# Designs tried in a protein design run: designed miniproteins, single chains, continued (6). Part 3

Each design is a single chain, and the fold is of that chain. pLDDT is the mean over its residues in the fold that is shown.

## One batch from the design tools (miniprotein)

Design m20076
Fold by ESMFold2-Fast:
Structure m20076 (fold): chain A 60 residues (1-60)
Amino acid sequence: MHTFTATFANLHTAIGAALAIIGDAPGAQVKLEGNTVTVTVPDDPAEIAAVRETLARHQA
């Protein structure tokens, strides 16, 4: 299991990132706590890459 934690500028951006991860990596577990999104993803290189890319895109 790989775990990513990302803090976003606001709740709207955090929700957008969480929804995008659910679409891009349906095997991932997403937890939203305020502006912080914690994602636990299987040790699959493709799912890890998808989560990392999606989080980076929404943090910009």
Scores: mean pLDDT 78

Design m20077
Fold by ESMFold2-Fast:
Structure m20077 (fold): chain A 72 residues (1-72)
Amino acid sequence: LDARLAALAARYEAHKDDPEAVRAVALEAGALLLESLGLSRAEAEAGARAVLAGDEAGIAATRAAVEAALAA
């Protein structure tokens, strides 16, 4: 997982001139990280979108889901 996340970060650096590619890599990296913390794919995708959008309520919900997954 960590190696895959690092590879996504490297792809972000390689494609800085393409805002669509940058956004896609950032969203995928965020979702992949959240899935690694125990979230479902749907929760991880929603959480990644909330972080990128600055949605405070969505970020709070994602934090609670991560804490619950880590406590299991």
Scores: mean pLDDT 76

Design m20078
Fold by ESMFold2-Fast:
Structure m20078 (fold): chain A 80 residues (1-80)
Amino acid sequence: SPARARAERLLDEAERLIDKAEAGQLTVPDIQRALGLLDEAYRLVAADTDTPADEKARLISRIEEAMVRALELLQQHLAA
């Protein structure tokens, strides 16, 4: 579906931002942007009725894993 394809692109962009932040190349505003992209991706996947349930669950798991990484990075930056 178009919603799924967009969610996958948003997730890929968020994961790239998280990878760069983990490498010390990005800061709080970029981590916050990644979280925003993940929130949009989650809402698109949650509303999608065309994607099979197993594929939808896989996308949600990937989004949740990326959100955990981003939140941990945000906490590290705010604690410094």
Scores: mean pLDDT 87

Design m20079
Fold by ESMFold2-Fast:
Structure m20079 (fold): chain A 68 residues (1-68)
Amino acid sequence: GQRADLDALEAELSADPRIKVTRVGDDTLVVETTLPVSEQIGIALRIIGDYPHFEVSVEGNTITIRAK
């Protein structure tokens, strides 16, 4: 289910020391990084590939992932 997928994604992202992951409510993850925008887009594309049912947006140094 979406909860299990979100929990799995949170665990995967939290393993990367270059990013900070925060859970907001039951359906949203906020990912903060100091990496260049090109690398942030790369991370977002990986997430979309693994979790195509999630909505992903990149704004500045923040990637927002929302369950639909």
Scores: mean pLDDT 79

Design m20080
Fold by ESMFold2-Fast:
Structure m20080 (fold): chain A 70 residues (1-70)
Amino acid sequence: MMSQEELDKETAESLTRMYASVLRGIPGITPEELEKGLKEFIERMSKVQSEEAVKAAKKAAEEKLAEFKK
């Protein structure tokens, strides 16, 4: 079974991916607005989550932003 730290990382990734999907659903959202929203989400997360969870969230955000720019 995964450790609590691994669960926190997966939770951070899942929440980030979900939040990115919600932002992408906003009519008229620009790539710049998506990037700003994800950056703010990760900054808030960094105050309450472990460094490893924040790294996982950043990676998920970068992947979702790249997908949106296509």
Scores: mean pLDDT 78

Design m20081
Fold by ESMFold2-Fast:
Structure m20081 (fold): chain A 74 residues (1-74)
Amino acid sequence: SKEAAIRLVEGSIALAIGTGDGELGERGIEIAAKKYNLPEEAVELAKEALRYALAGDYRKADDLLKKAIELIRK
């Protein structure tokens, strides 16, 4: 479901932030992309959100993640 895909993407980013493991977050996003056939644009936005979150720019990360979620819900 779209909601399960969103939860996996959000959870992967949260896990990466909590552990400091960006590769763990990226793998989770890629698993969601493959399992739920996510749009490439949504996957790229989610990966960019992860990058900004790990850099401490949580506002930019949240904005990018919201855009990714909107594309997943279409």
Scores: mean pLDDT 88

Design m20082
Fold by ESMFold2-Fast:
Structure m20082 (fold): chain A 66 residues (1-66)
Amino acid sequence: SDEERVEDLKKYLFEELKPYVSEEQAKEIAERAAEKMRKLLEEGVPPIEAVREAIELAKKLLKEIL
Protein backbone atom coordinates (compact mmCIF):
# COMPACT_ATOMS: atom_id res chain seq x y z
CA SER A 1 0.00 0.00 0.00
CA ASP A 2 1.03 3.65 -0.35
CA GLU A 3 1.00 3.99 3.46
CA GLU A 4 3.46 1.08 3.80
CA ARG A 5 5.72 2.60 1.10
CA VAL A 6 5.79 5.97 2.92
CA GLU A 7 6.51 4.32 6.31
CA ASP A 8 9.27 2.14 4.78
CA LEU A 9 10.96 5.20 3.23
CA LYS A 10 10.77 7.06 6.57
CA LYS A 11 12.39 4.13 8.45
CA TYR A 12 15.05 3.69 5.75
CA LEU A 13 16.04 7.38 5.75
CA PHE A 14 16.08 7.59 9.57
CA GLU A 15 18.49 4.64 9.85
CA GLU A 16 20.69 5.89 6.97
CA LEU A 17 20.95 9.42 8.43
CA LYS A 18 21.50 8.53 12.14
CA PRO A 19 25.31 8.08 11.77
CA TYR A 20 25.73 11.56 10.22
CA VAL A 21 23.36 13.87 12.14
CA SER A 22 21.58 14.00 15.50
CA GLU A 23 18.68 11.58 16.05
CA GLU A 24 16.25 14.54 16.13
CA GLN A 25 17.62 15.90 12.82
CA ALA A 26 17.47 12.43 11.21
CA LYS A 27 13.84 12.08 12.35
CA GLU A 28 12.90 15.55 11.01
CA ILE A 29 14.50 14.93 7.59
CA ALA A 30 12.90 11.46 7.32
CA GLU A 31 9.46 12.84 8.29
CA ARG A 32 9.64 15.76 5.82
CA ALA A 33 10.73 13.46 2.97
CA ALA A 34 7.96 10.96 3.86
CA GLU A 35 5.38 13.80 3.89
CA LYS A 36 6.49 14.90 0.40
CA MET A 37 6.15 11.31 -0.84
CA ARG A 38 2.64 11.06 0.67
CA LYS A 39 1.52 14.32 -1.00
CA LEU A 40 2.87 13.21 -4.39
CA LEU A 41 1.11 9.83 -4.12
CA GLU A 42 -2.16 11.61 -3.19
CA GLU A 43 -1.74 13.73 -6.37
CA GLY A 44 -1.40 10.54 -8.47
CA VAL A 45 2.37 10.63 -9.02
CA PRO A 46 3.74 7.08 -9.61
CA PRO A 47 5.46 5.50 -6.56
CA ILE A 48 8.90 5.32 -8.25
CA GLU A 49 8.84 9.06 -9.07
CA ALA A 50 7.44 9.95 -5.61
CA VAL A 51 10.30 8.05 -3.90
CA ARG A 52 12.86 9.76 -6.16
CA GLU A 53 11.54 13.25 -5.32
CA ALA A 54 11.41 12.45 -1.58
CA ILE A 55 15.04 11.23 -1.59
CA GLU A 56 16.13 14.40 -3.43
CA LEU A 57 14.44 16.49 -0.71
CA ALA A 58 16.23 14.46 2.00
CA LYS A 59 19.58 15.12 0.26
CA LYS A 60 18.88 18.88 0.12
CA LEU A 61 17.88 18.99 3.80
CA LEU A 62 20.99 17.02 4.80
CA LYS A 63 23.27 19.45 2.90
CA GLU A 64 21.63 22.45 4.64
CA ILE A 65 22.62 21.14 8.12
CA LEU A 66 26.11 19.80 7.28
Scores: mean pLDDT 86

Design m20083
Fold by ESMFold2-Fast:
Structure m20083 (fold): chain A 69 residues (1-69)
Amino acid sequence: KEKLMLKVAELIEQGLTFREIAEKLGISQTTVSKIVKEIAKLLEMPESSIDPKKPIPGISLMLKIALSL
């Protein structure tokens, strides 16, 4: 689960859409949306702040730190 979340975060940093992430990882777009919600919850951010059109540099690093706590 954590490994998949980190991969999704990396792809968001690269500016991929949820559809493109789903296709690249071989999962459903619904699963990507659920993972994004979990990332936002772990980082205590609004889900709306995680947007492929406005990639957050270092979100994968932030997620690594959050998962270690």
Scores: mean pLDDT 72

Design m20084
Fold by ESMFold2-Fast:
Structure m20084 (fold): chain A 76 residues (1-76)
Amino acid sequence: SEEALEYYRQAVIYAAQGKYEEAYEYFKKALDIDPSLLDKYPHAISFLARLLRAAGHPEEAERLEKELTEYAKTLE
């Protein structure tokens, strides 16, 4: 979705400016429109984890990273 990509691009721009709370909100808007964005862009999950930590949700970020690590192991 072009709309989802626009929100994702805006999230990246806000994150580059150190506006992590705004970046997180825009990333959530992108995922609400197209949740497959996490599958299409391999860096999207690591970006989400970074936003969660910067926005004060380190536990959620750690859980997401652990889930990704476990998923990667199943591909062995």
Scores: mean pLDDT 74

Design m20085
Fold by ESMFold2-Fast:
Structure m20085 (fold): chain A 65 residues (1-65)
Amino acid sequence: GLSVFTTPDGPKIAKVAELVLQGVISQRRAAEILGISQATMSRLVRLYAENREEVVAILKKYHPL
């Protein structure tokens, strides 16, 4: 679920998922950057794409700058 974005890696996961959606990097490269499987990266990209507003709210709440 969206709880992954509350972790210290949340901002990095969101940024990497955004780069995949923009076609800047592949899902395979994104998975390598995060040290996870390509299947997990695919799920995270979909989760981010379907829940953009909620992810932004989570990052603002848990990782305020």
Scores: mean pLDDT 83

Design m20086
Fold by ESMFold2-Fast:
Structure m20086 (fold): chain A 74 residues (1-74)
Amino acid sequence: GASLSQKMADASAENNKRAKEIGEEVYKKGKESGDIEKELKEARDRAASQTPGEAAAGFKAVKYAEEMIRKEEE
């Protein structure tokens, strides 16, 4: 079976993957709706209402979406 350290590493990898997926969804919704600031605000508000661990992943997702917007402008 997996060690505790491996389970913690797997949980961190899963949280990072989830944050990227949420960030990509926020970015796509913003592009589709034409109001990316609204989608980013709603994502932040959702993250703030979650448990500390889920909130951390949510805020990472918002930062990931902001980075995708920045890359589009390059």
Scores: mean pLDDT 75

Design m20087
Fold by ESMFold2-Fast:
Structure m20087 (fold): chain A 89 residues (1-89)
Amino acid sequence: NPHLEKAKELLDKASQAVREGNSEEAIRLVKQAEEHAIKAIKEGADPLELTQVAFRLLAIAMEAYELGLEDVAKTAIDAARRVIKAGNA
């Protein structure tokens, strides 16, 4: 699924932005990854792969929180919740 692959790529970039302390870029990348994950869900993507996307978003949230990037952490948690909810609809 091209949207799932794009979501994974964007999450890798989001993790790097978090480690660099670039909050604006991290938030942008997390939101784009969420959009692609939701498109993948709509196209019938594998539930296991979607669960992995949600776990990666939570991992990004934890990294961001430990670095004091609270807005990034909140954005990633909210994105994980929306991906999980969309996958269960």
Scores: mean pLDDT 86

Design m20088
Fold by ESMFold2-Fast:
Structure m20088 (fold): chain A 76 residues (1-76)
Amino acid sequence: SLDAPASPEEVEWLIRELEEVIERAKSMGNEDLAKQAEDLLKEVREKVERGELTVIDLSLYAIQVALLKKELDRLE
């Protein structure tokens, strides 16, 4: 169900995706996109530490990551 805890593998995937977005944004000098990705990563880590990251949370964060990636691809 959407309220089920996200798997450790899915959490690790999301964290890696956010770290890649941060690296790409920083390499392009895009501080605003880097800041957005860093804020999302902080929020994800805080939810993981509290045991609150659900499948629905993961899906919503994945959409946000996809939008950041699309913006980075547009700017390259």
Scores: mean pLDDT 87

Design m20089
Fold by ESMFold2-Fast:
Structure m20089 (fold): chain A 55 residues (1-55)
Amino acid sequence: SMELREKIRKEARELLKTLSIDEVEDILVEKYGISREEALEIIGEVLAEEALEKA
């Protein structure tokens, strides 16, 4: 659902403040049962958004 995806995105954003991409990927896969491909897509979206905010 869209609500679940937004929850995952918010958690990924918080985790990426202190953890590596690989660590965040493993946490999202384990906690939410999503694929590694989906986890990396979400992480990529969060990192792209942060890059735009920094510009």
Scores: mean pLDDT 83

Design m20090
Fold by ESMFold2-Fast:
Structure m20090 (fold): chain A 58 residues (1-58)
Amino acid sequence: AYSRRARREAERRRRVEYAEELKKKKSERYKLAKEIAEKLREIGDAIEEALRAGKPPE
């Protein structure tokens, strides 16, 4: 059997863990968006190289 203090501590811990999980999800989304932006930049560079190699300048 736990005291009322131990029960309050367990509830507080659960609330803190839930708030931390929400923060982690936010950071993960930001990191994913950054990786997508970097990949799009690489694709843009590859398209420019392909255009330069495939189409002769006038």
Scores: mean pLDDT 74

Design m20091
Fold by ESMFold2-Fast:
Structure m20091 (fold): chain A 57 residues (1-57)
Amino acid sequence: MEKELQKVKKEAIEFGKKLGLSDEEIEKIIQEASVPAGSSVEEIKQTLLNKLKEKAK
């Protein structure tokens, strides 16, 4: 398991909580935001943060 991916998920959860999202909503977004195999860690992070931001609007 890549440590970077777990770190990105943790940061996404913290970011979502800062936006006022519930843990359940954050986890749903993370699961829904499946990215193609071979995507960079940075691309995965950016995708998750964008989806969290849109949901929190």
Scores: mean pLDDT 73

Design m20092
Fold by ESMFold2-Fast:
Structure m20092 (fold): chain A 62 residues (1-62)
Amino acid sequence: AMEYIAKGLRYLAEGDYETAIEYFKKAIEIDPNYKPAWRGLGYVYEKLGKTEEAQKWYEKAK
């Protein structure tokens, strides 16, 4: 889980939002209770201009 978060954040920083989403989703599949993965997805969707989808992921990260 933690390694997938680190990879997601790395690809997000590089602007590769598609790959970042894949790694954050893998982190959630392994540990759905690890809230930083849900926040990571929210942030990626926000950068893609999908504010409504981003908010949905942020709510799951509470």
Scores: mean pLDDT 79

Design m20093
Fold by ESMFold2-Fast:
Structure m20093 (fold): chain A 64 residues (1-64)
Amino acid sequence: SLPSDAEINRALGDMYLALGKRIYEESGDKELAAEYFRKAATLYRQSGDVEGAEEAEKLAEELK
C-alpha cells in the first residue's frame, strides 16, 4: 500500500530536522538551521505529531 500523507509529512519533518542539525553543526548558520527546524515543526503538525513539532520549535528557539 502507498504511505499516507501523514507518514510522508512525518518523514519529511525528520529530514528537515536532520538537515537543520547538520547546517548548524557544519556551518554555524543559526538563522538557516532555525528555518529548517520551523519547516520540520510545520510538517510534524501536519502529520499529527504534536510532540515532534514542539521539540523542533524548541530547537529553533534555542538558537536565538
Scores: mean pLDDT 86

Design m20094
Fold by ESMFold2-Fast:
Structure m20094 (fold): chain A 90 residues (1-90)
Amino acid sequence: MEAVRAAEEAARAAEEAGDEKAAEAARLGAEAAARAGADKDASTERGVGGAIAAIGAGVSGMITSKGEEAAERAMEAASRAAKAALKAAA
């Protein structure tokens, strides 16, 4: 949920700045984070199955490496925004 929340906040900030591309990247980052979370749980439950899933994810990542990298950076920006908000509260 943290990644989704931070991504939404980053998307709003990007929209305000007129950066539709950044908003889209933030949305993709949130979706990627949700999928990665589910994958982590499956990998932990099935140690051997985790290796197979990692291979599949690697191949898929190669095809979308450009978009995936942009989404990853958007997620990092979103997580930084969330962390700054938490620090401001503390």
Scores: mean pLDDT 49

Design m20095
Fold by ESMFold2-Fast:
Structure m20095 (fold): chain A 77 residues (1-77)
Amino acid sequence: SELEEEIKKLKEEIERLKKEKEELEKELEELKKNFTKENVPEVVGLAIRVIGLETEIELLKKKIEELEKKLKELKEK
């Protein structure tokens, strides 16, 4: 099924983005532990990137939900 392949690809993409988010969150926590006024731009930059990845993950999750709903309708008919 083309829908099943599309869902699989989107799930793999979410896994990649989650790993990137976890790496950035670790960097952010390390910077917070050694927090100085000089590190503020880096902390803000990483926080913005984490929010960006989180937004992208949520958009992909919504796509998966829509595709899974379509797949269910096709299997139940």
Scores: mean pLDDT 81

Design m20096
Fold by ESMFold2-Fast:
Structure m20096 (fold): chain A 104 residues (1-104)
Amino acid sequence: SEREARVRELRARLQELMAKIEEAFKNPDKYSIEELKKLVKEFLDAVRELLEATRDQLPPEVYERMLKAIDEAKERIDKAKTPEEIFQAVEEFLRRLSELAAEA
């Protein structure tokens, strides 16, 4: 279906963005902190798009908590002053998203 094709496309884009984030964290000297923040925000935006595309597959309360987790991750990224703080914010976000997915 068109919806299944869209979800597969969004999942593939998330995998590509995550690979870029992993490469950036292995080579932090090649990136400014602002470039790292931009990359992670693009990832968070892609997660939001996937959640919106699959909204009807989630309990409303889980969906709202996942949106809040994205917003909280964006705030942590904005306040981050080092690549390590950005990395920790990404790890905490992924952990929280996995916990919320288990509740669905």
Scores: mean pLDDT 86

Design m20097
Fold by ESMFold2-Fast:
Structure m20097 (fold): chain A 106 residues (1-106)
Amino acid sequence: TAEEAAAEARAAAEGGAAAALAAGERGTGVGAAAAGAAALAAGVAAEVAARRGGGEEAGRRGAEAGREAAEAGREAARAGPEGAREAAEEAAEEALRAGERAAEAA
């Protein structure tokens, strides 16, 4: 269901955010934290779309975007400061597109 897909996207985004914050604590820089925040935002957008009566398709796309953003956050945590910055920018773009698609489908 759309609710299940949104919950999955939220969980994936929260995982990515937690990993990015942990990397930040170890000194990997602002980029990793930004990637985690972008993943969280994507999850929230997907959840909102599902609650507004968006279709299963919208929820599923949101879940995919949330997982991709979370993966980018984890990669940023491993890459260190320079790689974290690039990954954060990519994750932010993906989260923005996911949010727009989820909102449009709702």
Scores: mean pLDDT 59

Design m20098
Fold by ESMFold2-Fast:
Structure m20098 (fold): chain A 78 residues (1-78)
Amino acid sequence: MSVAEILEKIASAPEEVVDEALKRLEDQLDPHILELIRAGIRVYRGIRKAAGKPTVDLPVEQVEELIREAAEKIKERL
């Protein structure tokens, strides 16, 4: 998956689940990469809301893995 596809999938999850996953990873990820991920999630969440797309019930562990995947792909581009 591309970074954009991963961020869109994370943004599909409920905000509370995404916030919990991000909190669990705060000390494990570079702060600048984490800020980029947060910004991307917010953009794709806005796009999904504008398009009328429903929230997808993803487990917090799956959201954590998606955040890790996004971080690694962003790191590869730096």
Scores: mean pLDDT 84

Design m20099
Fold by ESMFold2-Fast:
Structure m20099 (fold): chain A 60 residues (1-60)
Amino acid sequence: EEDRLVAAVVSKAIELGDPEKVTVEDVRNIARRLFGRELSDEEAERVIQRAKEIIDANRA
């Protein structure tokens, strides 16, 4: 569920070449595709933060 969404956002960040380029709108679009649901801005920001932590941990 949320883990799947975070993984998809990590993939998007890699595709963009910079995790800072991932937007709330990107996360919302992924969530609509995977779950057919809309996230709040707060939920989307939380997912972005988790994705950044994963990318930073793997890069470091």
Scores: mean pLDDT 76

Design m20100
Fold by ESMFold2-Fast:
Structure m20100 (fold): chain A 85 residues (1-85)
Amino acid sequence: MPSPEAQAVAREGMARIAPLRREAAAAIEAGDYRRAAEAVERVARILEETARRLEALGDLELAEKFRRGAEEAREAARELRRLAE
């Protein structure tokens, strides 16, 4: 089980990305792929920042999950950028 500190860091990261994921979904529905890409790029940055904080706390398993999420978000952002151009 993650430490209370690691759980707090993970919850904070997820709370920060939730509105950005909603913004990206709404932008996709509207056909605004540039706005969607920008929102997903912000999600990727927050996920990577959260992974680094978790690594600093020694929770390598949770850090790897967030790092993987950041990689997936970067891939999604690249696809959205392609659709916008």
Scores: mean pLDDT 89

Design m20101
Fold by ESMFold2-Fast:
Parts: structure tokens; sequence; C-alpha cells
Structure m20101 (fold): chain A 83 residues (1-83)
């Protein structure tokens, strides 16, 4: 099993995010990333299968176009590192 924390934390930190939680659920892992910029909280949730493969992500925070671009790049970097 890949250590999801070792994959996610360095990349999240590079993009200014902190790993808030890693939850093991039936058949998948849920990773919550958090960033605070000028009092605005940005929260991203990543979903991985039991083998550490990235399945997808959600954002509960309304993102600006610039923030959305950075989140997409973060997700792509995590996906590459999870291979």
Amino acid sequence: MKDIKKIVEPIAKKYGFEVKSIEELDGFYKVTLKKIVNGKEIEITLYFDKNGKLLGFDSKTKLTPEEKQKVVQLVLDIQKASE
C-alpha cells in the first residue's frame, strides 16, 4: 500500500495547503486539504482507492479562476506522484 500521507503532504505544502485529515473508509481514502488566504478558507477533498490511486476531488469552497487553476495543478501533481 502506498503511504498516501507521504505522497500528499509535500505536494500540498508546495501549493500552500495543509493536510487537515486522512480518513480510511470502506474501499477508499478521503484526504482533506485546507488553505487560509487573507481570512478565506479553501477546502479541497481528495479521494483515493485502497491501492492509493487518485479517484477524484471536490471543492466545497467557491474558487476564483486563479485558485481553480492552482487546485487542478495540485491534483495533477498528486496523480503523477501516486503512480
Scores: mean pLDDT 78

Design m20102
Fold by ESMFold2-Fast:
Structure m20102 (fold): chain A 60 residues (1-60)
Amino acid sequence: SKELEEISKKAGVSVEVIELSIKEAYYETGASKEKIAESISEATGVPFETALKAVEEAVK
């Protein structure tokens, strides 16, 4: 997705790695989508809304 590609570019890792990390946080740790999105936004500097859309897409 466009949102995952932007995060990938900012983080310097592949889209596949970002997607897997989101899935692990959501399914294995029970973190909320909002908390995962906030962490991504703080770490990469992308807007919270962009990060949240990426998280929602990764856990579909």
Scores: mean pLDDT 85

Design m20103
Fold by ESMFold2-Fast:
Structure m20103 (fold): chain A 79 residues (1-79)
Amino acid sequence: MAERIVALGEEFAATLEDPEIAEIVRETARRVAEALAAGDETAARLALLEGGRRIAELLGDAEAAAEAERALAELRAAA
């Protein structure tokens, strides 16, 4: 599973023209894969939400960024 997540993340990142977004996608995929390999689903969810927040910020989507921040705060509070 982890190996497939990394491969999919790298393939998706390769289709992106924005190098900053491509880097976030690759980094997020690796962090998610590492967390899942360790059996830590909470860490995997945190990594995914952090990546999504960063992409939303770069795209100027303030609503999506705020939504991701709220989800991150809720997940951290539940840990």
Scores: mean pLDDT 78

Design m20104
Fold by ESMFold2-Fast:
Structure m20104 (fold): chain A 71 residues (1-71)
Amino acid sequence: AQAEADRLLAEAIERVKKLVDEGKLTNESIIEIMDELGARLKALGYSDSEVAARATAVALIGVGYQVEKWL
């Protein structure tokens, strides 16, 4: 379960980074990625709070990567 969650997080992070690299990250695309990640984590038995924490971590990584691209 944890290894599967880690894989899902890595895949979500890669999708966000690709969109940032292409200059195509939108609020709609991030919401879609987060919703998809959340649904898959819930299917693995994670609680709403655990899902929110993991989705927030992916979003923060994406924001950090975007800020690095502004430099």
Scores: mean pLDDT 77

Design m20105
Fold by ESMFold2-Fast:
Structure m20105 (fold): chain A 65 residues (1-65)
Amino acid sequence: EEEERVRRLTEAAEQAAKLGIDIAKKNGDEETVKKFESLLEEVQKNRDDGEKAREIIEEIVKLFE
């Protein structure tokens, strides 16, 4: 259950970062694109790290606000 939860959290973080990249590109916001690309790279490198995935999701949420 915990392993599946971490996996789902990491997958959610990946999808959120990809969505953020798409939105930022449509808005012409190059700085925000780079931030989401960095977050996407970090979550892909840390797929088994649930704490890191949570931090990335929080950062993504802040960028959407």
Scores: mean pLDDT 78

Design m20106
Fold by ESMFold2-Fast:
Structure m20106 (fold): chain A 69 residues (1-69)
Amino acid sequence: MKIDWAEVNRALATMAAYLYTKDIKNEKIRKKAIEEVNRLVDEKLARGEPVTFSDVKEAIDKVIEEEKK
């Protein structure tokens, strides 16, 4: 089987996004956080850069902070 590192990285980033957003009660904030992670993944993978769990967490934290204001 061909293992595409970008597809594996995307899957890991998606799992991290799910784990970090699992307990968010506000569906609007959760949806925005997941969309922001998806944008980050697409941008980094297009540049040949891996997405880290820290990147995913920072993207989610940023959305949560913006929605508190």
Scores: mean pLDDT 78

Design m20107
Fold by ESMFold2-Fast:
Structure m20107 (fold): chain A 94 residues (1-94)
Amino acid sequence: TDDAVRNVDVSMGNMRRGMNNLNNGDVDTSRRYMNTSMSYMSSSMTVTSNPNVRNAMGMMNRGMSNMSNGDVDTSRTYMDMSMRYMMDGRRDMR
């Protein structure tokens, strides 16, 4: 649906900003963008039960957990997986 598409697109935008800040060493700014991204993923799930969006949320939760524990490299890996799932979910909504 249009609402699900909008929520996914906004989520992906915030995830890209979060990843850019994480790559620049700004973990606190990255965490804020990732939290915003998760909020929009959650909103998308209220409109559509897309399994790729659900998987993206799972990967994001693991990424944020590793970020909070100081494992930035593992966090990046989970964030990359989350982005791939979001891209697949976005394609499903076309």
Scores: mean pLDDT 83

Design m20108
Fold by ESMFold2-Fast:
Structure m20108 (fold): chain A 78 residues (1-78)
Amino acid sequence: GSTGLSPEEVEKRLIERAKELLKKMEEAYKNGDKSTAARYLTALFLELVALQIETGRLSPEAKEILEKAKKIADEMEK
């Protein structure tokens, strides 16, 4: 099979991906591209959904990422 990952390594990879997507969302928002920012938000939610399925809950880091994404989404609605 493909390289086996521990649950901790899976969580770390999903969190790292979510952080990168948050960064791209922030950059798109700063550039006034709400459509691109919304696409990165969707991808970010998918990574957090994967984490929730894998671990049964959101870690504190995942919750922080989600809160930051929500703040940007709220700013996009202004």
Scores: mean pLDDT 78

Design m20109
Fold by ESMFold2-Fast:
Structure m20109 (fold): chain A 97 residues (1-97)
Amino acid sequence: AEAEEIKKRIEEVVENASKLTEEELLLRVSEVAIAAKRYFRSLGLEEQAAEVERLHARFVLKVLLGFLESEEEKKKLLEETARELIDIIERAEREVS
């Protein structure tokens, strides 16, 4: 349930990216990353929590490098970040099954 909610939230950020400011995008992606990290920590999955933290740090770095200032780079960064976050969640779900 919580894993599905996190995946849905990041997919909604990607879908609505054109309607959000750079500041709103940074906030929304950060909120989803924090939720994912808390979810993994609640399950004792510290390695997956660290992987999400590294993904979020790379996203923030790319934002600081201006990747949200171009529509093409913005779409690519958001799609890549969502894909990697969903992959981390789905691998973790398979591990605990």
Scores: mean pLDDT 84

Design m20110
Fold by ESMFold2-Fast:
Structure m20110 (fold): chain A 62 residues (1-62)
Amino acid sequence: MEVVDVELDVVSRPEDEAADIRATQGILDALRAMRDAGVELRVHLRFTGSPEVQAAARAALA
């Protein structure tokens, strides 16, 4: 089975934190759907921003 490597850079903007959280969750939901469909994913997350965005992204992956 082919493994797909995905790199996500999450950058939080203080003025748009809620929008950044929603966008991050949307991307993670799409990746979860691909995994559930049988695609083997290796996801690398890089965070350069708010701890709240980081916590939301980690929660969405759990």
Scores: mean pLDDT 68

Design m20111
Fold by ESMFold2-Fast:
Structure m20111 (fold): chain A 69 residues (1-69)
Amino acid sequence: MPSQEEAEELLRKAEEALERGDLETAREYLQKAREIGKQIELSEELKKRLLELEIEIGIEELKRAVEKV
């Protein structure tokens, strides 16, 4: 069942994956947290964390894309 606690746990797992440099896993957990946010209204703190993670993952994905050029 979608919940604030579930979204928070998914964001934590995404943060841990990003810290390890596992962008694919970080993106997967972030997408799951976003799906919860579509079903329930997330707190402002969780919305901020989700946006910050989206930006950080996006920047790292772009860095990897540039390295392949």
Scores: mean pLDDT 82

Design m20112
Fold by ESMFold2-Fast:
Formats: sequence, C-alpha cells, structure tokens
Structure m20112 (fold): chain A 59 residues (1-59)
Amino acid sequence: MSDEELRRKVSEELYKRVKEKGPLSEEEWKQLREELMKKYPDAPEELIEEVIEEVRLIQ
C-alpha cells in the first residue's frame, strides 16, 4: 500500500471515530493510536501520529 493510500485510510478511520464520539479524550486518542497501528502494521508509527495530530487540530 502506498503512503498516500495509507494516509487516506487512516484519516478516514480517524474522521469516522471523531464524528461518532465527538471530542476525544487523551485516553481515547491513545486507544485509537493502538487500534490504527494494529489495523495498519505496514504504516510507519510517524505517519499514524502525524494524521492523529492533524485530526486533533480539527477537533
């Protein structure tokens, strides 16, 4: 999977979670990070953390 594809899929998952739950707590962000790392083992940890920070700014 390309980095662009990975970023898009991770972003879609994060937006879906934030939309469903509303503003996320630190514990919820930690759980999401772990879930995303398990779902996308080929994704660099940096990529997942970068996307999380981007979505957090929108929250």
Scores: mean pLDDT 76

Design m20113
Fold by ESMFold2-Fast:
Structure m20113 (fold): chain A 65 residues (1-65)
Amino acid sequence: MPIDEKEVLAALGDMYVALGNLFASQGNLKEAAELYRKAAELYKEAGDEEKAKEAQKKADEAEAA
């Protein structure tokens, strides 16, 4: 079965959210925002609009702080 590119993109998004959460917990909010924005782009490319919105919200919250 060929690898579904959308599944790979979603998995990369999950990884970027995890890294963003780690940096945010350490107070590295600028880096966290960049990681969350990358995750949102990856989820949007994967077609996962709900996860893309969640990642975008996390990025906006990190940038606003």
Scores: mean pLDDT 82

